Designed miniproteins, single chains, continued (2). Designs and how they scored, part 26

Each design is a single chain, and the fold is of that chain. pLDDT is the mean over its residues in the fold that is shown.

## One batch from the design tools (miniprotein)

Design m4880
Fold by ESMFold2-Fast:
Structure m4880 (fold): chain A 88 residues (1-88)
Amino acid sequence: MSLEEILKELEELLREAEARGLRLAARAIRLAIEVIKKLIEGKEPSEFEKELVLGIIEILRGVARVIGDEEGAAIIDKALELLEEALK
């Protein structure tokens, strides 16, 4: 999948999360979108920055699960998969 295709998939997930009021998922997706936009601009994040962003999104997923937001956690899982594909 291209970076442009990944960005479109994330933007669609963001619209779904916002429409459903899934605040943690929306925050995680916005963070992923910012990373993809940087990559499209040719601004490669450092290995540390990549690991940090992935870690923050994983924490947001964990928080969603703890509070019983299983729908938000599932959407964050999709966002993580897309972000990990972009960072290959």
Scores: mean pLDDT 84

Design m4881
Fold by ESMFold2-Fast:
Structure m4881 (fold): chain A 68 residues (1-68)
Amino acid sequence: SSMDEEQRVLDELSALVQRLNAQGLSRDQQIEEIQRLGKELLSKTTDPEAKELLQDVTRHLIAQIEAQ
């Protein structure tokens, strides 16, 4: 269902953010990893609402990193 894919997207991105914070990566490396996972998840996501959520959250995370 759309809700299940939306939850999966949020869980995967949340787990990535925690991993990136633990690794001490540079700003550029963090952005590259978020973009990489975003593309991978987009290719595996079928629900339009989950795709929109993925794109919105990915853009938000990149913007937060760029603002630092």
Scores: mean pLDDT 82

Design m4882
Fold by ESMFold2-Fast:
Structure m4882 (fold): chain A 69 residues (1-69)
Amino acid sequence: SAAAQALRDQWRQDYINYLQTVKKLSAADAQALVDKSEAIAREIAEKLIKIGEEIDEELKKEGKKVPVV
């Protein structure tokens, strides 16, 4: 339970920050999204973290990849 809450708090903080930096949302809008659906936000955050890690790994291994569409 404590471990799950620690992960949730970490992902919540990262997700709010990610929404502000990547999506360019206001702090209020980012907070509203997190508050609206914690479960959905957590699942999306996990997917975004995975995607980010995969993109970073691909960029390091194969150089730059720029999708046109």
Scores: mean pLDDT 72

Design m4883
Fold by ESMFold2-Fast:
Structure m4883 (fold): chain A 123 residues (1-123)
Amino acid sequence: SDADILTKLQDYASYLLSLLEQVDLNDLTPERKQNLLALRNLLTSIKKASSVGEVKQAFVSFAKTRSIKNLKPEVLANEIAVGVRDIGLGLLNKPELREKGFLVLSGVKQLKVELTQLLSKIF
């Protein structure tokens, strides 16, 4: 159902935002920093969304910010997966978060598959 899709996307958004808050964005290249700030805005919008339609609008805004012309589920899921990889790499910069960083990196492929399936129900 739309409620199940919304709940799953909001759970992913909450999880990824909690990880992103632990990353020092100033340790990243300017391009990676801008990409993660765009991802932060997307995830924040998803968390605040009251409908699948509002989530779709959040992705449209994200795509415009990132100059993504293709709104195919696989393309959007890949862009999020790239951001999650950069979060995982950022976590590795802190010794106390290294194990968490490796777990995030090991999960990127599965996250991309799951996000592609969820987004295919919206787009």
Scores: mean pLDDT 88

Design m4884
Fold by ESMFold2-Fast:
Structure m4884 (fold): chain A 59 residues (1-59)
Amino acid sequence: MTPVETLREALDLAERMGVSPEQLRAFLEQLKAYIESHMTPDEAAEARRLIDERLARAA
């Protein structure tokens, strides 16, 4: 799987498992740094979009 596909699956799994909003937010903030370091610009843009969407909903 691509890094973006792996991230999408991980986010979906966390949601299905009922991870707390605080724990999810902390995890997603750490992932932003990882994404920018390890993904292509196109992959990073998609991953950031997915993370921002999940963070907005975890308020």
Scores: mean pLDDT 73

Design m4885
Fold by ESMFold2-Fast:
Structure m4885 (fold): chain A 96 residues (1-96)
Amino acid sequence: MKPKIVEPPGKAEYVADTREKVERLLEAAEILVEQVREALETSERTIEREQAIRNALASARAMAEKALEAARKFGDAELEKRAEEILREIEELEKE
């Protein structure tokens, strides 16, 4: 990736960019959780559908865990809480 700045980025700029990435990861995780919830409401369960659900939950979990770590590093309590809520929903959906 080509650097925008010839000197190391300021700490404030790094925190702002990290926050935007955290918000994007949380949004992506929420979309995957909603898609899994909709899939679970259908009457047809095939091995392929169950595998797709597990893959989606694994991806959502990875995104939420990464977002939680980043939120904790810069002390954003709201983003931390949002990530924890998503992880809780994923745990409930994983308990078949």
Scores: mean pLDDT 70

Design m4886
Fold by ESMFold2-Fast:
Structure m4886 (fold): chain A 87 residues (1-87)
Amino acid sequence: MSVEERARALINEAKLLLAEAAKVIEELQKQGDTEGVKRLQELIKEIGELLRKLYEALENGDEETVREVIERLEEAIRELKKEIEEA
């Protein structure tokens, strides 16, 4: 798999996970779980920032930054999945 193919697959996974997280946040808000909402919002923000960096690096052909951001995004995705499962 090319670095660009891996990046695109990860972007798609992140987008699906962010949509799932938004639904979980809505449920937590209905339950009054302010702390749970805050934790998910912080992870969503981090993933959003990493996605922005990844898009910029891909546009500029910066393969080194793409690899670095992919690694960080994979870690953030794992953390968000864990928080969703625990919510």
Scores: mean pLDDT 84

Design m4887
Fold by ESMFold2-Fast:
Structure m4887 (fold): chain A 95 residues (1-95)
Amino acid sequence: AAAEEEELRRKLSEIHELVSPYFVLEVQKKAGKVLDSVKEELERIRKTYGKETFDKIVELAKKFEEQLAKTSDPEERRRIAREFVEEYEKILKEK
């Protein structure tokens, strides 16, 4: 369980780092202040992964947040997190 929890946290951290510039940019757009550094980082990520692959990961992350918002049960949240990581890995294999 501990090793599986560490692997899950590591993968979630990887995905969060990847998609965070997108969500930061969306928050900045709503606030009416956008930092060029965030735009440039997002462009670099899109060039690295490809626009189609990155857009799929962002949509998956949106679904994940929506599912997490519907439950406070730690076991259900862990199940959702595992499914999220599994779908992320599938997207990367379709490269």
Scores: mean pLDDT 80

Design m4888
Fold by ESMFold2-Fast:
Order: C-alpha cells, then sequence, then structure tokens
Structure m4888 (fold): chain A 71 residues (1-71)
C-alpha cells in the first residue's frame, strides 16, 4: 500500500519520500483519517525550508474537505 510505504518513509526520517507518497495517495482519492493524520504529522515536522510546504498544507486542507463531504 502507498500509505504503508509513506508511513515507513516518515518513520525512517525520509520526509521527501513520505511527502511524495502521501501526495500520490491523496491524488488517487484514497483519502482516509489515517492518511490525513499522517499528512498532518509530516507537515508538523516539515522544516520551513522544505520545498512545497505551503502547497502541501493546502493539499491537506482540500483533502479534509473532501473527506468531510463523503460523511
Amino acid sequence: SLLEEAKKAFEEGNLLMAYLLLTSVIDLGHISEETLELAKRLLDVMPDSFPDKEQFKKLIEEAEKKLREKR
């Protein structure tokens, strides 16, 4: 699972790989509470110098909106 690979990358400190895998999961529409929780954890530890941090924050906000609309 891409989400399981993203979680593993995050736990290993590979923030770039975790970011790429999580954006792929969200883009494919496989949005779950676990996906959002992991994405928020990644955003919290992401340095301000990380490329596309603001874009990732917006992606998480839109994903939360989509998940709420399905409930």
Scores: mean pLDDT 80

Design m4889
Fold by ESMFold2-Fast:
Structure m4889 (fold): chain A 109 residues (1-109)
Amino acid sequence: MARELAERIIEWARRLARESSAAELIAALRRALSTTRDRLERALIGALAVGLELGALGMSPEEAGEKVREALREEGIFDEEEIEAMEEAAREGARIGRERKEELLEVMR
């Protein structure tokens, strides 16, 4: 199920955020996106990365999740279960991004 995969990716990201610098976190996300061959896993990591950026820019987890959900529904290429999983990943990304915003903004530009 998409939800179980999202939970696994979120737990990976939480651990990575605890154990890594902001630069290392960004590098790990970029590496995962470039090496992951599974479509849904790549989409979930992408949603998390988008959430991270939005959170670093000051968006709440709820707002980031809603924005990602709306964009994915407009694309029409994902089913509702996949969209819910990506919304959850984006919300967690935004939580991490907001907690580490100063460090992330220095790394991101």
Scores: mean pLDDT 83

Design m4890
Fold by ESMFold2-Fast:
Formats: C-alpha cells, sequence, structure tokens
Structure m4890 (fold): chain A 75 residues (1-75)
C-alpha cells in the first residue's frame, strides 16, 4: 500500500538524518534540512497518497545527501 511504502521511505529518511546529525552535529545546514525533512514526514504520514509530498520528501533527501557528501569530503 502507499502507506506502507511511505513508512519505508520515512524510516530510511530518519535513519539517514540521524546518522548525518550524529556525524556533523554542529552543521547549521544539515540541522535546517533535517528540520524541513521532519515537517514533510509529518505531512506525508497525514496524506500518504499525495505524490507531491513524496516528491518533496525525495528532494529533501537528495539535498541532505548532497550536504552530507560535502561535509564527508572535508579533512
Amino acid sequence: SMAEEAESLIAFARAFAALALERFPDDAGLRQLVAELETVIAEVRAAPDDAALWARLRALLGQLHDRWRELSAQR
């Protein structure tokens, strides 16, 4: 079901966000992206059939991944 697919993506998103914040707790950019991600997660849970919310969640995950890669490349 769409709700089950949403919970799978949400579980992945939260695990990734937790890992990123644990590795780079002082990065304001990561904290902001994680805050936005949690807002969209709540919206997806309220409306798991809304394709636009899923697209927004995936876009935020991409931004979080890009920021995590930038920070991970630093010495």
Scores: mean pLDDT 85

Design m4891
Fold by ESMFold2-Fast:
Structure m4891 (fold): chain A 70 residues (1-70)
Amino acid sequence: VDADLAELRALILAVASETDPAERERLAARGEAVFRRLLELAATDPEVAARLRATLAAVRPEAEAAVAAK
């Protein structure tokens, strides 16, 4: 779970920072796969659900800043 949450955060920031559309789509596809896996775990584990929400909340301002910097 920790590795998946860290990977999701890294992929969200990578997508936000990427300027090549083709590479951005590849990164987004990987991020979606990790997110889907975490959502399935969160459906049966409230701790995973809470950590997923916390990770998304923490990464959002960094991702928004990265998009604005483009």
Scores: mean pLDDT 78

Design m4892
Fold by ESMFold2-Fast:
Parts: structure tokens; sequence; C-alpha cells
Structure m4892 (fold): chain A 85 residues (1-85)
């Protein structure tokens, strides 16, 4: 339904906003520039996926794109953990 697609969009927008706030905090704390750059690249990729979710004609397509966002975020965070620990 359109309501389910709207919920996916709202969840994705919240995730993007949360990531933007994390990046701002890291920049204020003069965190590692490589970590910040990787998070900024993740942010841009997530914004592109959100655009595709908004353009998706079916709920199934929107759900697949939302899952790609989750997997991309998890993969990036795992990679960053290996570099900062």
Amino acid sequence: SEAEKKALIEAAEKGIADLEEVIKKLEKENADKEVIEKLKKLLEKLKELLKKIKEAKTLEEAKKLAQEMVELAQSTLKSLKEEIE
C-alpha cells in the first residue's frame, strides 16, 4: 500500500538524518578524516537509494531497495570498526 511505502520512506529519511548528525559530531570532535569521508560516501549512496525508493512503482521494489540500504550501512559500519579498533 502507499501507507507502507510512506513508512519505508520515513524510516529511511530518519536513518539519513541520524547519520548526518553523527557526521556533524565527528567533524566537531576532529575525528579521523578517513572515517568522516567514508561516512559521507555512505550518506550520498543512501540518499541515492532513498530517491530510488521514492520512484519505486511497487512496494516489493521499495522493500528490496530499503534492504539494500540496511546492508550497505551494515557493511560500511563493519569496515569502519576494523579501522578504528
Scores: mean pLDDT 84

Design m4893
Fold by ESMFold2-Fast:
Structure m4893 (fold): chain A 99 residues (1-99)
Amino acid sequence: GKKLIEEAKKALQEKIDAMERGDTEKAKKSIQKLKEIIDEVSKDPKLEKEVLKEGIKVLTEAVERLRPRVEAGDLDAGIIEGMFLIEIGVYKIILKKIE
């Protein structure tokens, strides 16, 4: 239980960090790793719910960190923020279906 949640949080943070750096190869690897963890936790609705809630929290913190760059007119930061907001929306939709 707890170990899978921590592994998911770590993979998500690695993806966020790679995307913010523009490291496309590391981002692809982190996305694949996160997908494998999510596919495993999706077998247990209780674990999936906890992973998605933690994911929303981590992504929300990333959006807050990007906000000053977006407000300064950084277009790359704006695109990355948009991608994180879409992912938060998807996680919220999945959570509603589990509940």
Scores: mean pLDDT 85

Design m4894
Fold by ESMFold2-Fast:
Structure m4894 (fold): chain A 62 residues (1-62)
Amino acid sequence: SAAEREAAERAARGGAAATRAAGGSDQQVKNVYDAGLAAWERGEGADGAALAAAGEHSRAQT
């Protein structure tokens, strides 16, 4: 649905913004956003997008 797509985009952007705020590089920020969108494209829904973005954000903090 459009609402679920917007939620997935918001989750991906939120993860990317958190990564940037934590001092992540432009590439790390893009990786977090792309991970969220890739999960949505695989049919994992907005929750899948949020989990993928959070996972990549955690990886960027290591």
Scores: mean pLDDT 84

Design m4895
Fold by ESMFold2-Fast:
Structure m4895 (fold): chain A 57 residues (1-57)
Amino acid sequence: PIPSRAEWLRRLQQLTPEERLAFLREYFDLVRPHLSDEERAAMEHAIALFEEEVKAL
């Protein structure tokens, strides 16, 4: 099942940058069809920021 919002946020806080990026991408793929345009844009932007963070490692 798709994780709850609270579970999703909790997991993000506990992950390394690489794991966070992988989790965020996986979760985004699962929820993308159920998101508003605004939420989708925010998620894509967050993924891009995390990609930059991981690249800096």
Scores: mean pLDDT 73

Design m4896
Fold by ESMFold2-Fast:
Structure m4896 (fold): chain A 91 residues (1-91)
Amino acid sequence: DEKLLEETKKKLDELVAKAKAAKSREEVEAYAAEMEKLATEAAKKLSPEAQQELQRYMAEKGLEIAEALAALSSPEEAAAIAADIAAARAR
């Protein structure tokens, strides 16, 4: 359980790094989809406690993906994403 959670977090970190280096919005969205697929498959094999930690980690990494997406988006879309990130961080 712990090993699968650790390996999953490492792979998520790698995908986040790739998304931050991405040059197009479509590329960031592709990495985000890969992260979601990876997390969903891992969650099926994890205990409820490990699933909860993975969910928390995904939420945190999702904000970093949103930041990468905003940097490559139109001004209007970037403003909307920035507002969502600010709201999430206010909690």
Scores: mean pLDDT 80

Design m4897
Fold by ESMFold2-Fast:
Structure m4897 (fold): chain A 60 residues (1-60)
Amino acid sequence: MTSLLKDLAGNDNLKSLIEKNEITATIDLDTGKATIHNKALGETFTVTIDELEALGFKLV
């Protein structure tokens, strides 16, 4: 994963994109991994659940 992903999660851009449904996260319980879809960038990232929580996503 890139430093860009962590920077995006640490600022107002991530909150704005989530509110607009431009960023979504799908959790795969079988693999213990999460897939982040960023429509604004047209990119998909696969991270661990621990990394997803560290990026500020609420998993509850």
Scores: mean pLDDT 61

Design m4898
Fold by ESMFold2-Fast:
Structure m4898 (fold): chain A 67 residues (1-67)
Amino acid sequence: MKLTEEQKKAIKDLLMNKMGLSEEQAEKVIELLEKGGSGAEIAKVTGLSPVAGEVLKRELLELVESM
């Protein structure tokens, strides 16, 4: 999928300001979402468990679908 600049900004805000991730980690998550990456790949770049990475992927997709 391709994300709009507004969707990328919303994802970065959530990951950095609410979850305390770095800007570099947030940008890697955005790249993985655009490439159709797995929750396990998101978990690896964020330091979360694979299950938590799958949950985060779902939450981020729900966020962009609400926009």
Scores: mean pLDDT 83

Design m4899
Fold by ESMFold2-Fast:
Structure m4899 (fold): chain A 55 residues (1-55)
Amino acid sequence: SRVAALLARARALLEDPALSAEQRAAVQTAMDGLERDPDSEAALMALEAALAEAL
């Protein structure tokens, strides 16, 4: 699913040592939000935005 794919990408990105502390916190917060409410379009969009900013 789209949710599962985004969460997998977020987890992989959090393993990257080059990721800044600010980017890591943003991705972690958005990932936690989506895991808490996987039906939330707002949470899904927040994670997509965090991943796009982190690259």
Scores: mean pLDDT 80

Design m4900
Fold by ESMFold2-Fast:
Structure m4900 (fold): chain A 78 residues (1-78)
Amino acid sequence: APATVEEHRAKLAEEAKLAREAGDEFVAALAEELSGEDDITRALETAFRRVLLRLGYPQEEVDARLAASLAGEPAVFP
C-alpha cells in the first residue's frame, strides 16, 4: 500500500543515517538510493547496480547478479 511505501522509505532514510555514522558506505549509499524512489523493485535494481559499480565491482559481475535476480533466483550478496 502507498502508506507502507512511505513508512518503508522513512525507515530506509533512518538506516542510511545510522550506516553513515558507522562508516558502512555500501549500506548507507544503498539506503539513500532506495529512500528516494516510488517503485521499490525498480529502485532496488537501480541502487544495487549503481552502488556496486561505485564500490569497484566489475560491470559483468553486477550484470550477472541482476540477471539471476530477474530470473527469479534469490540475489546472493557478497
Scores: mean pLDDT 62

Design m4901
Fold by ESMFold2-Fast:
Structure m4901 (fold): chain A 85 residues (1-85)
Amino acid sequence: MTEEELRKKAEELLKKEKEAIEELLASLSEEEREKLRELVLQTLENGIEPALKNKLEELIRLMIEMLLEFGLITEEEAERLLAKI
């Protein structure tokens, strides 16, 4: 594969991950979504709450799994990235 093809696949993967996150957010009610946004803003100022940190870990794990499925990273690289979380 050319570097250009690899780069395009990475961009498509990031877009798909964004879409998956957007779908997850869309599954929340408007009120829950606004409350989540407020919590994120407060958390950026005061540090990340453990519960929210676990949620972010879950999202990062999903992103790594998708990268592995699309062949953009090796299984060993995926395990190493998951170990850092």
Scores: mean pLDDT 59

Design m4902
Fold by ESMFold2-Fast:
Structure m4902 (fold): chain A 100 residues (1-100)
Amino acid sequence: MREEILKLLEEAEKLLQEIAEKVRAGEEIPKELIERAIELLDRIIELLKELKKTASPEERKELDELIELLEKLREILRATLEEGVPFEEALRRVQEELKA
């Protein structure tokens, strides 16, 4: 289970980086890439919730924080598909980086 979660996280990170690279290049992001990223996040969240059932109280807190982060990322990807949010988010991130 833990090794499977790590592999899926690594795959999701690569896919998210591919999406970010296409945005930077001014390319349209294929909906299929975003849908695949959402699918991977859903699977990871499911496995983390399962792992939480056998985890110590200390580990459960860390797992809850990670689950919350992944659920927020999934919501951002959904908004990307429906409202073009990545352009605004990318702009905000660039503005935050440039302002000290």
Scores: mean pLDDT 71

Design m4903
Fold by ESMFold2-Fast:
Structure m4903 (fold): chain A 73 residues (1-73)
Amino acid sequence: SDKDRQKGNEYVIKALNAAQNGDIEKAREYAKKAAEYLTPEQIRNVQNHIKSLLEQGQITEEEAKAILKALNE
């Protein structure tokens, strides 16, 4: 549903913020929560967005890998 997509995206934002604050464990927890609300297609779109942020230098490789792995669990 649109509400689930919104909730999933909010958890993605929380995961990114936690990673940028050095809290990789919370970033993983929020990414796992995001995956609970998102469809497989929406998860792929988020993964592509995270990869784009990495290419633009907005996040580190360590941050990106933690979030991407958690989204697939």
Scores: mean pLDDT 86

Design m4904
Fold by ESMFold2-Fast:
Structure m4904 (fold): chain A 67 residues (1-67)
Amino acid sequence: GPLDQQADQLLAKADDYQAQADALYAQAAQSSDPEEKKRLLLEADILDGIAALLRGVAAYLRQIGSK
């Protein structure tokens, strides 16, 4: 239904944000500069958090959409 389609779109966006977060975590792991590492980790944590929120909303939309 329409809510399932919206959930699929949110999951696709969450996957994209998660991929970006994973790349930043990898860059942070390779950095020898403490300030750069801190900035990369902060950005990665924000994107990871956004992905988690989008996945949560998508799960809820699927739950109510299937009733």
Scores: mean pLDDT 88

Design m4905
Fold by ESMFold2-Fast:
Structure m4905 (fold): chain A 65 residues (1-65)
Amino acid sequence: SPLLATQKTLEDPEYMKAVTDVLKHAVNVAIARQQNDLEEVKKESKKLDEAAKKADEIEQRLLEQ
């Protein structure tokens, strides 16, 4: 069920760390855009994409167990 899947992911410390990393880089992209720092937007967007991919991989692994 979706509720059980959500509870399982929220209880996993590796997944929570990955989600936290996604949020951190998303905030950094927003700040860089506000500062009109195109180089930092590019760097943080790359890190955001990498963090999101890792979070997706962990979620997939947890849901298939």
Scores: mean pLDDT 80

Design m4906
Fold by ESMFold2-Fast:
Structure m4906 (fold): chain A 86 residues (1-86)
Amino acid sequence: SVDELLEEAIEELERELSRENDPRLQAVLEEIIGMFRELRENPEVNRIIGVILRLLGELLDEEDPRVQAVLRRAIETLLTVMRSLV
């Protein structure tokens, strides 16, 4: 379900955040966790598309491969969530 997919993704991101010492990676992980929590409260297709577009914009401007990897994983999770709503 959408709730299970988002909850699992949030739990994985929170585990990564708890082990992360880089302030930039911490900030990115916190931002994604916040967006996923907001989507979990109202998982409407248009809202999911909006978050995907925002993350894609961040990915296109990002030069750090570690941050790129986190952003790509977040986008893939949201695409999976969106497919389960269609």
Scores: mean pLDDT 87

Design m4907
Fold by ESMFold2-Fast:
Structure m4907 (fold): chain A 89 residues (1-89)
Amino acid sequence: SLEERARAALEALSKKYGVEIEPTEDLLKGYREAIELGEKALENKDISKLTGEQRFGLRVLYLAAEALGDEDTLKKAKELIEQFEKRSK
C-alpha cells in the first residue's frame, strides 16, 4: 500500500544516514505524496523534463522499493535516477 511504501522509505532513509527519524503524520503524508509523484515520473519518456518534485519522488520510491523487495520498481527508478544525475553533471 501507499502507507507501507511511505513508512518503508522513511525507515530506509533513517538506516541509510544512521539517524532516528520519528514517523510523524506530516512526514508520512509528504512521503506518500512523493511516492505518487515518483510513480508518475516512471511514465516519463524524456527524463530532462522531470521536475524537482518528481526527481525527489523517484528517490523516495527507490528507497521504498529497495526496502520492500520490489525488484521491478527498484530497477525502473534506479535507471531514471542514474539518467537525470548524468544530465545534471
Scores: mean pLDDT 79

Design m4908
Fold by ESMFold2-Fast:
Formats: C-alpha cells, sequence, structure tokens
Structure m4908 (fold): chain A 95 residues (1-95)
C-alpha cells in the first residue's frame, strides 16, 4: 500500500472503532435507570461523534500529507481507547 492509502486505512479504522464505542455507550444509556450512568454514557456518545467528525474531515482533506494524516490517526486512536475504557467502567458499575 502507498503511504497515503495506509494513513487513510488507519483513519477508516478509527471511524469504525469510534462507531462501535458509540453504539456500546448508546446501549448503556438506553438500559440504565441510573441518571448518573446515563449522563456519563451520553457524554461518551458526544465524544465519539466528535472523533468521527474529525476523522472524516482529516480523511477528506487533500492538503494534508500522508505523515500528517497518520499522526492525526494515532491521536484519534488514543482518544477512542480512552472512550472504550470509560465504557468498560460504566459496564462494571451496572453490576
Amino acid sequence: LSERLKAEVELAMVMISAAVVKIAAERIAKKSEDEEIKERAEEIVREADRILEEAAAVLEDESLSPEEKRAKAEELKERVRELARRVEELEEELE
């Protein structure tokens, strides 16, 4: 794969991961009767939407170099990992 395609694949993978985290958080928000857990799950949904918007914008930006796109993909991956950890914490609190 070219360096550009590799960077764009990484951005697409970030979008898939963010979408999965968003779906998990939405399920928690719908199932929970605890207002505090519901609010925290809704915050994760909003942050996941922001990551999706940012990843899509970077993917479509033809002015960015492959290296710049790869650096942004790495930044966004870390943000998705943090959201996934927060989802796991909410799932544990539902026990």
Scores: mean pLDDT 87

Design m4909
Fold by ESMFold2-Fast:
Structure m4909 (fold): chain A 76 residues (1-76)
Amino acid sequence: SEKGKELAEKFIENYKKYYNLPDSIDKETLLQKLADAAKEYSLEQLVEHLKLFPGMEDLTEEELKILAEYLKNYKP
C-alpha cells in the first residue's frame, strides 16, 4: 500500500544513516535486500526488530505491522 511504501522509505533512510551508507546507493536495490532479509522472520519477529531499530521508535504498532507486511510481500 502507499502507507507501506512511505514507511519503507523512512526505514531505508534510517538504515542508511545507521550504517553510514553512501547517498549513491540505489534505494530500490537496498529495499529489495532488506525485504529479502525480512522474509526470513515471522511477522511478529520482524515487528519487534523494526521497533528496536534506530529512528523507528516513534512508529505505532499499527505502522510497524504495515511496514513489516510491506517488506515481507515486497516485489519489484
Scores: mean pLDDT 82

Design m4910
Fold by ESMFold2-Fast:
Structure m4910 (fold): chain A 71 residues (1-71)
Amino acid sequence: EEEKKKELREKIEEIAKEAGFEPVNWGYVNGVPVANLAATRPAQSEEEVREIHRRANEATKKIQELVDEYK
């Protein structure tokens, strides 16, 4: 149980970092580790804001798929 939670957390962290985010505010919902995605730096332009949102959406989708498999 704890081993699976640790593995899931590591996978979430990997997905976030690959997308250019730091996972923050870790918590648990129904025994599943969850985190918010924080951009590693503030956006300098509207183009960067859109790119960050696009990456965040893609990372969130991958994380949600992992969470759904765990539940």
Scores: mean pLDDT 76

Design m4911
Fold by ESMFold2-Fast:
Structure m4911 (fold): chain A 104 residues (1-104)
Amino acid sequence: MERLLEIVARAVAIARAKHPSSMGALDVLRALIHDLPAPVRRELLEALAERLGVSVRTVERALRIIDEIIKNRGKGDPVLSPETQKIIEGIAAILEEALRANAA
């Protein structure tokens, strides 16, 4: 795991220990992104972009779409391109991998 992903995974493990039930992967991701300081958030975006083989801008767009989907909860969800959907799935897979690596 990259150092930044290790820090994020550790933070998620702490949050999950306090609130073990009912947080989905996207809800956890949203909370982490909102709780991270801007410089750390930027480094996380760069690490995700590198691992997914896409630009930082592409990852930022995917995260905005995730936030919009969570906020709207199935009401008027944006139509996702196959590329954007694959990136969102990739982010979710990385988060799940980090959560499994830090399972107590």
Scores: mean pLDDT 61

Design m4912
Fold by ESMFold2-Fast:
Structure m4912 (fold): chain A 94 residues (1-94)
Amino acid sequence: MSAEEEARALLEEAHRRLAELLEQMEATKDPSEKARLLAEADRVERELLARLAGMVAAGRISWAQAAALLQEYYREHREEVERYRALEMEVKAA
């Protein structure tokens, strides 16, 4: 597996985890549970970014390649990102 293929696999794994958390956040009416799920989603994103940063630090991909992969990922998953943003605003308003 190439370093770029590994980075793409990390993004897809994170996407699956975040999509499951998004569905759980939308399903619950409990503000405490929404806040817990948001914190877990934030952890998943931080772990993804740390792993990508580790690949850059090891010289396996460049910062420009990592940035391009993240931009492509957010563009392809725009609807889910918008849904997540709406829930984040709801939790922060509570």
Scores: mean pLDDT 81

Design m4913
Fold by ESMFold2-Fast:
Structure m4913 (fold): chain A 67 residues (1-67)
Amino acid sequence: MEEERRQRKIEAAERLLDLADKASRGTPEQQSALVPEINAIIAELQGLSPEEVARLTDEAVRRRRAR
């Protein structure tokens, strides 16, 4: 269903934001360990239009603020 796919993509965007935050604060070793996971999430978001990526990012940010 479209809603399930949207939820999965929002969760992927949230994970990407969390990993980016960890990478910015991590050691070079920790940053290297996160690269495969970040690449996997980016691959999950491949094929989306820039508008869709923006909407998913906005949803992820909104959910983080609501927590």
Scores: mean pLDDT 70

Design m4914
Fold by ESMFold2-Fast:
Structure m4914 (fold): chain A 72 residues (1-72)
Amino acid sequence: MATDEDLEALRKRLLELGFTEEQANAIVEKLRESGVLSAEAARQAAKDLGLTDEQIEKVSRAVVELLEERAR
């Protein structure tokens, strides 16, 4: 399940990666709607927003890194 805390952490990471506030917020909103925080959900959200393959990869990596920090 995607928590508000996890979504805020993701938003901040996306901003650090050079995404705009609008892009970061749109990605977070799509993940909130799905209720799932995963690499697959992140790739789909980025694709739906028309982001480039490079941007899609960055979003996916940000989610994987966030989940790895949460795991241990």
Scores: mean pLDDT 80

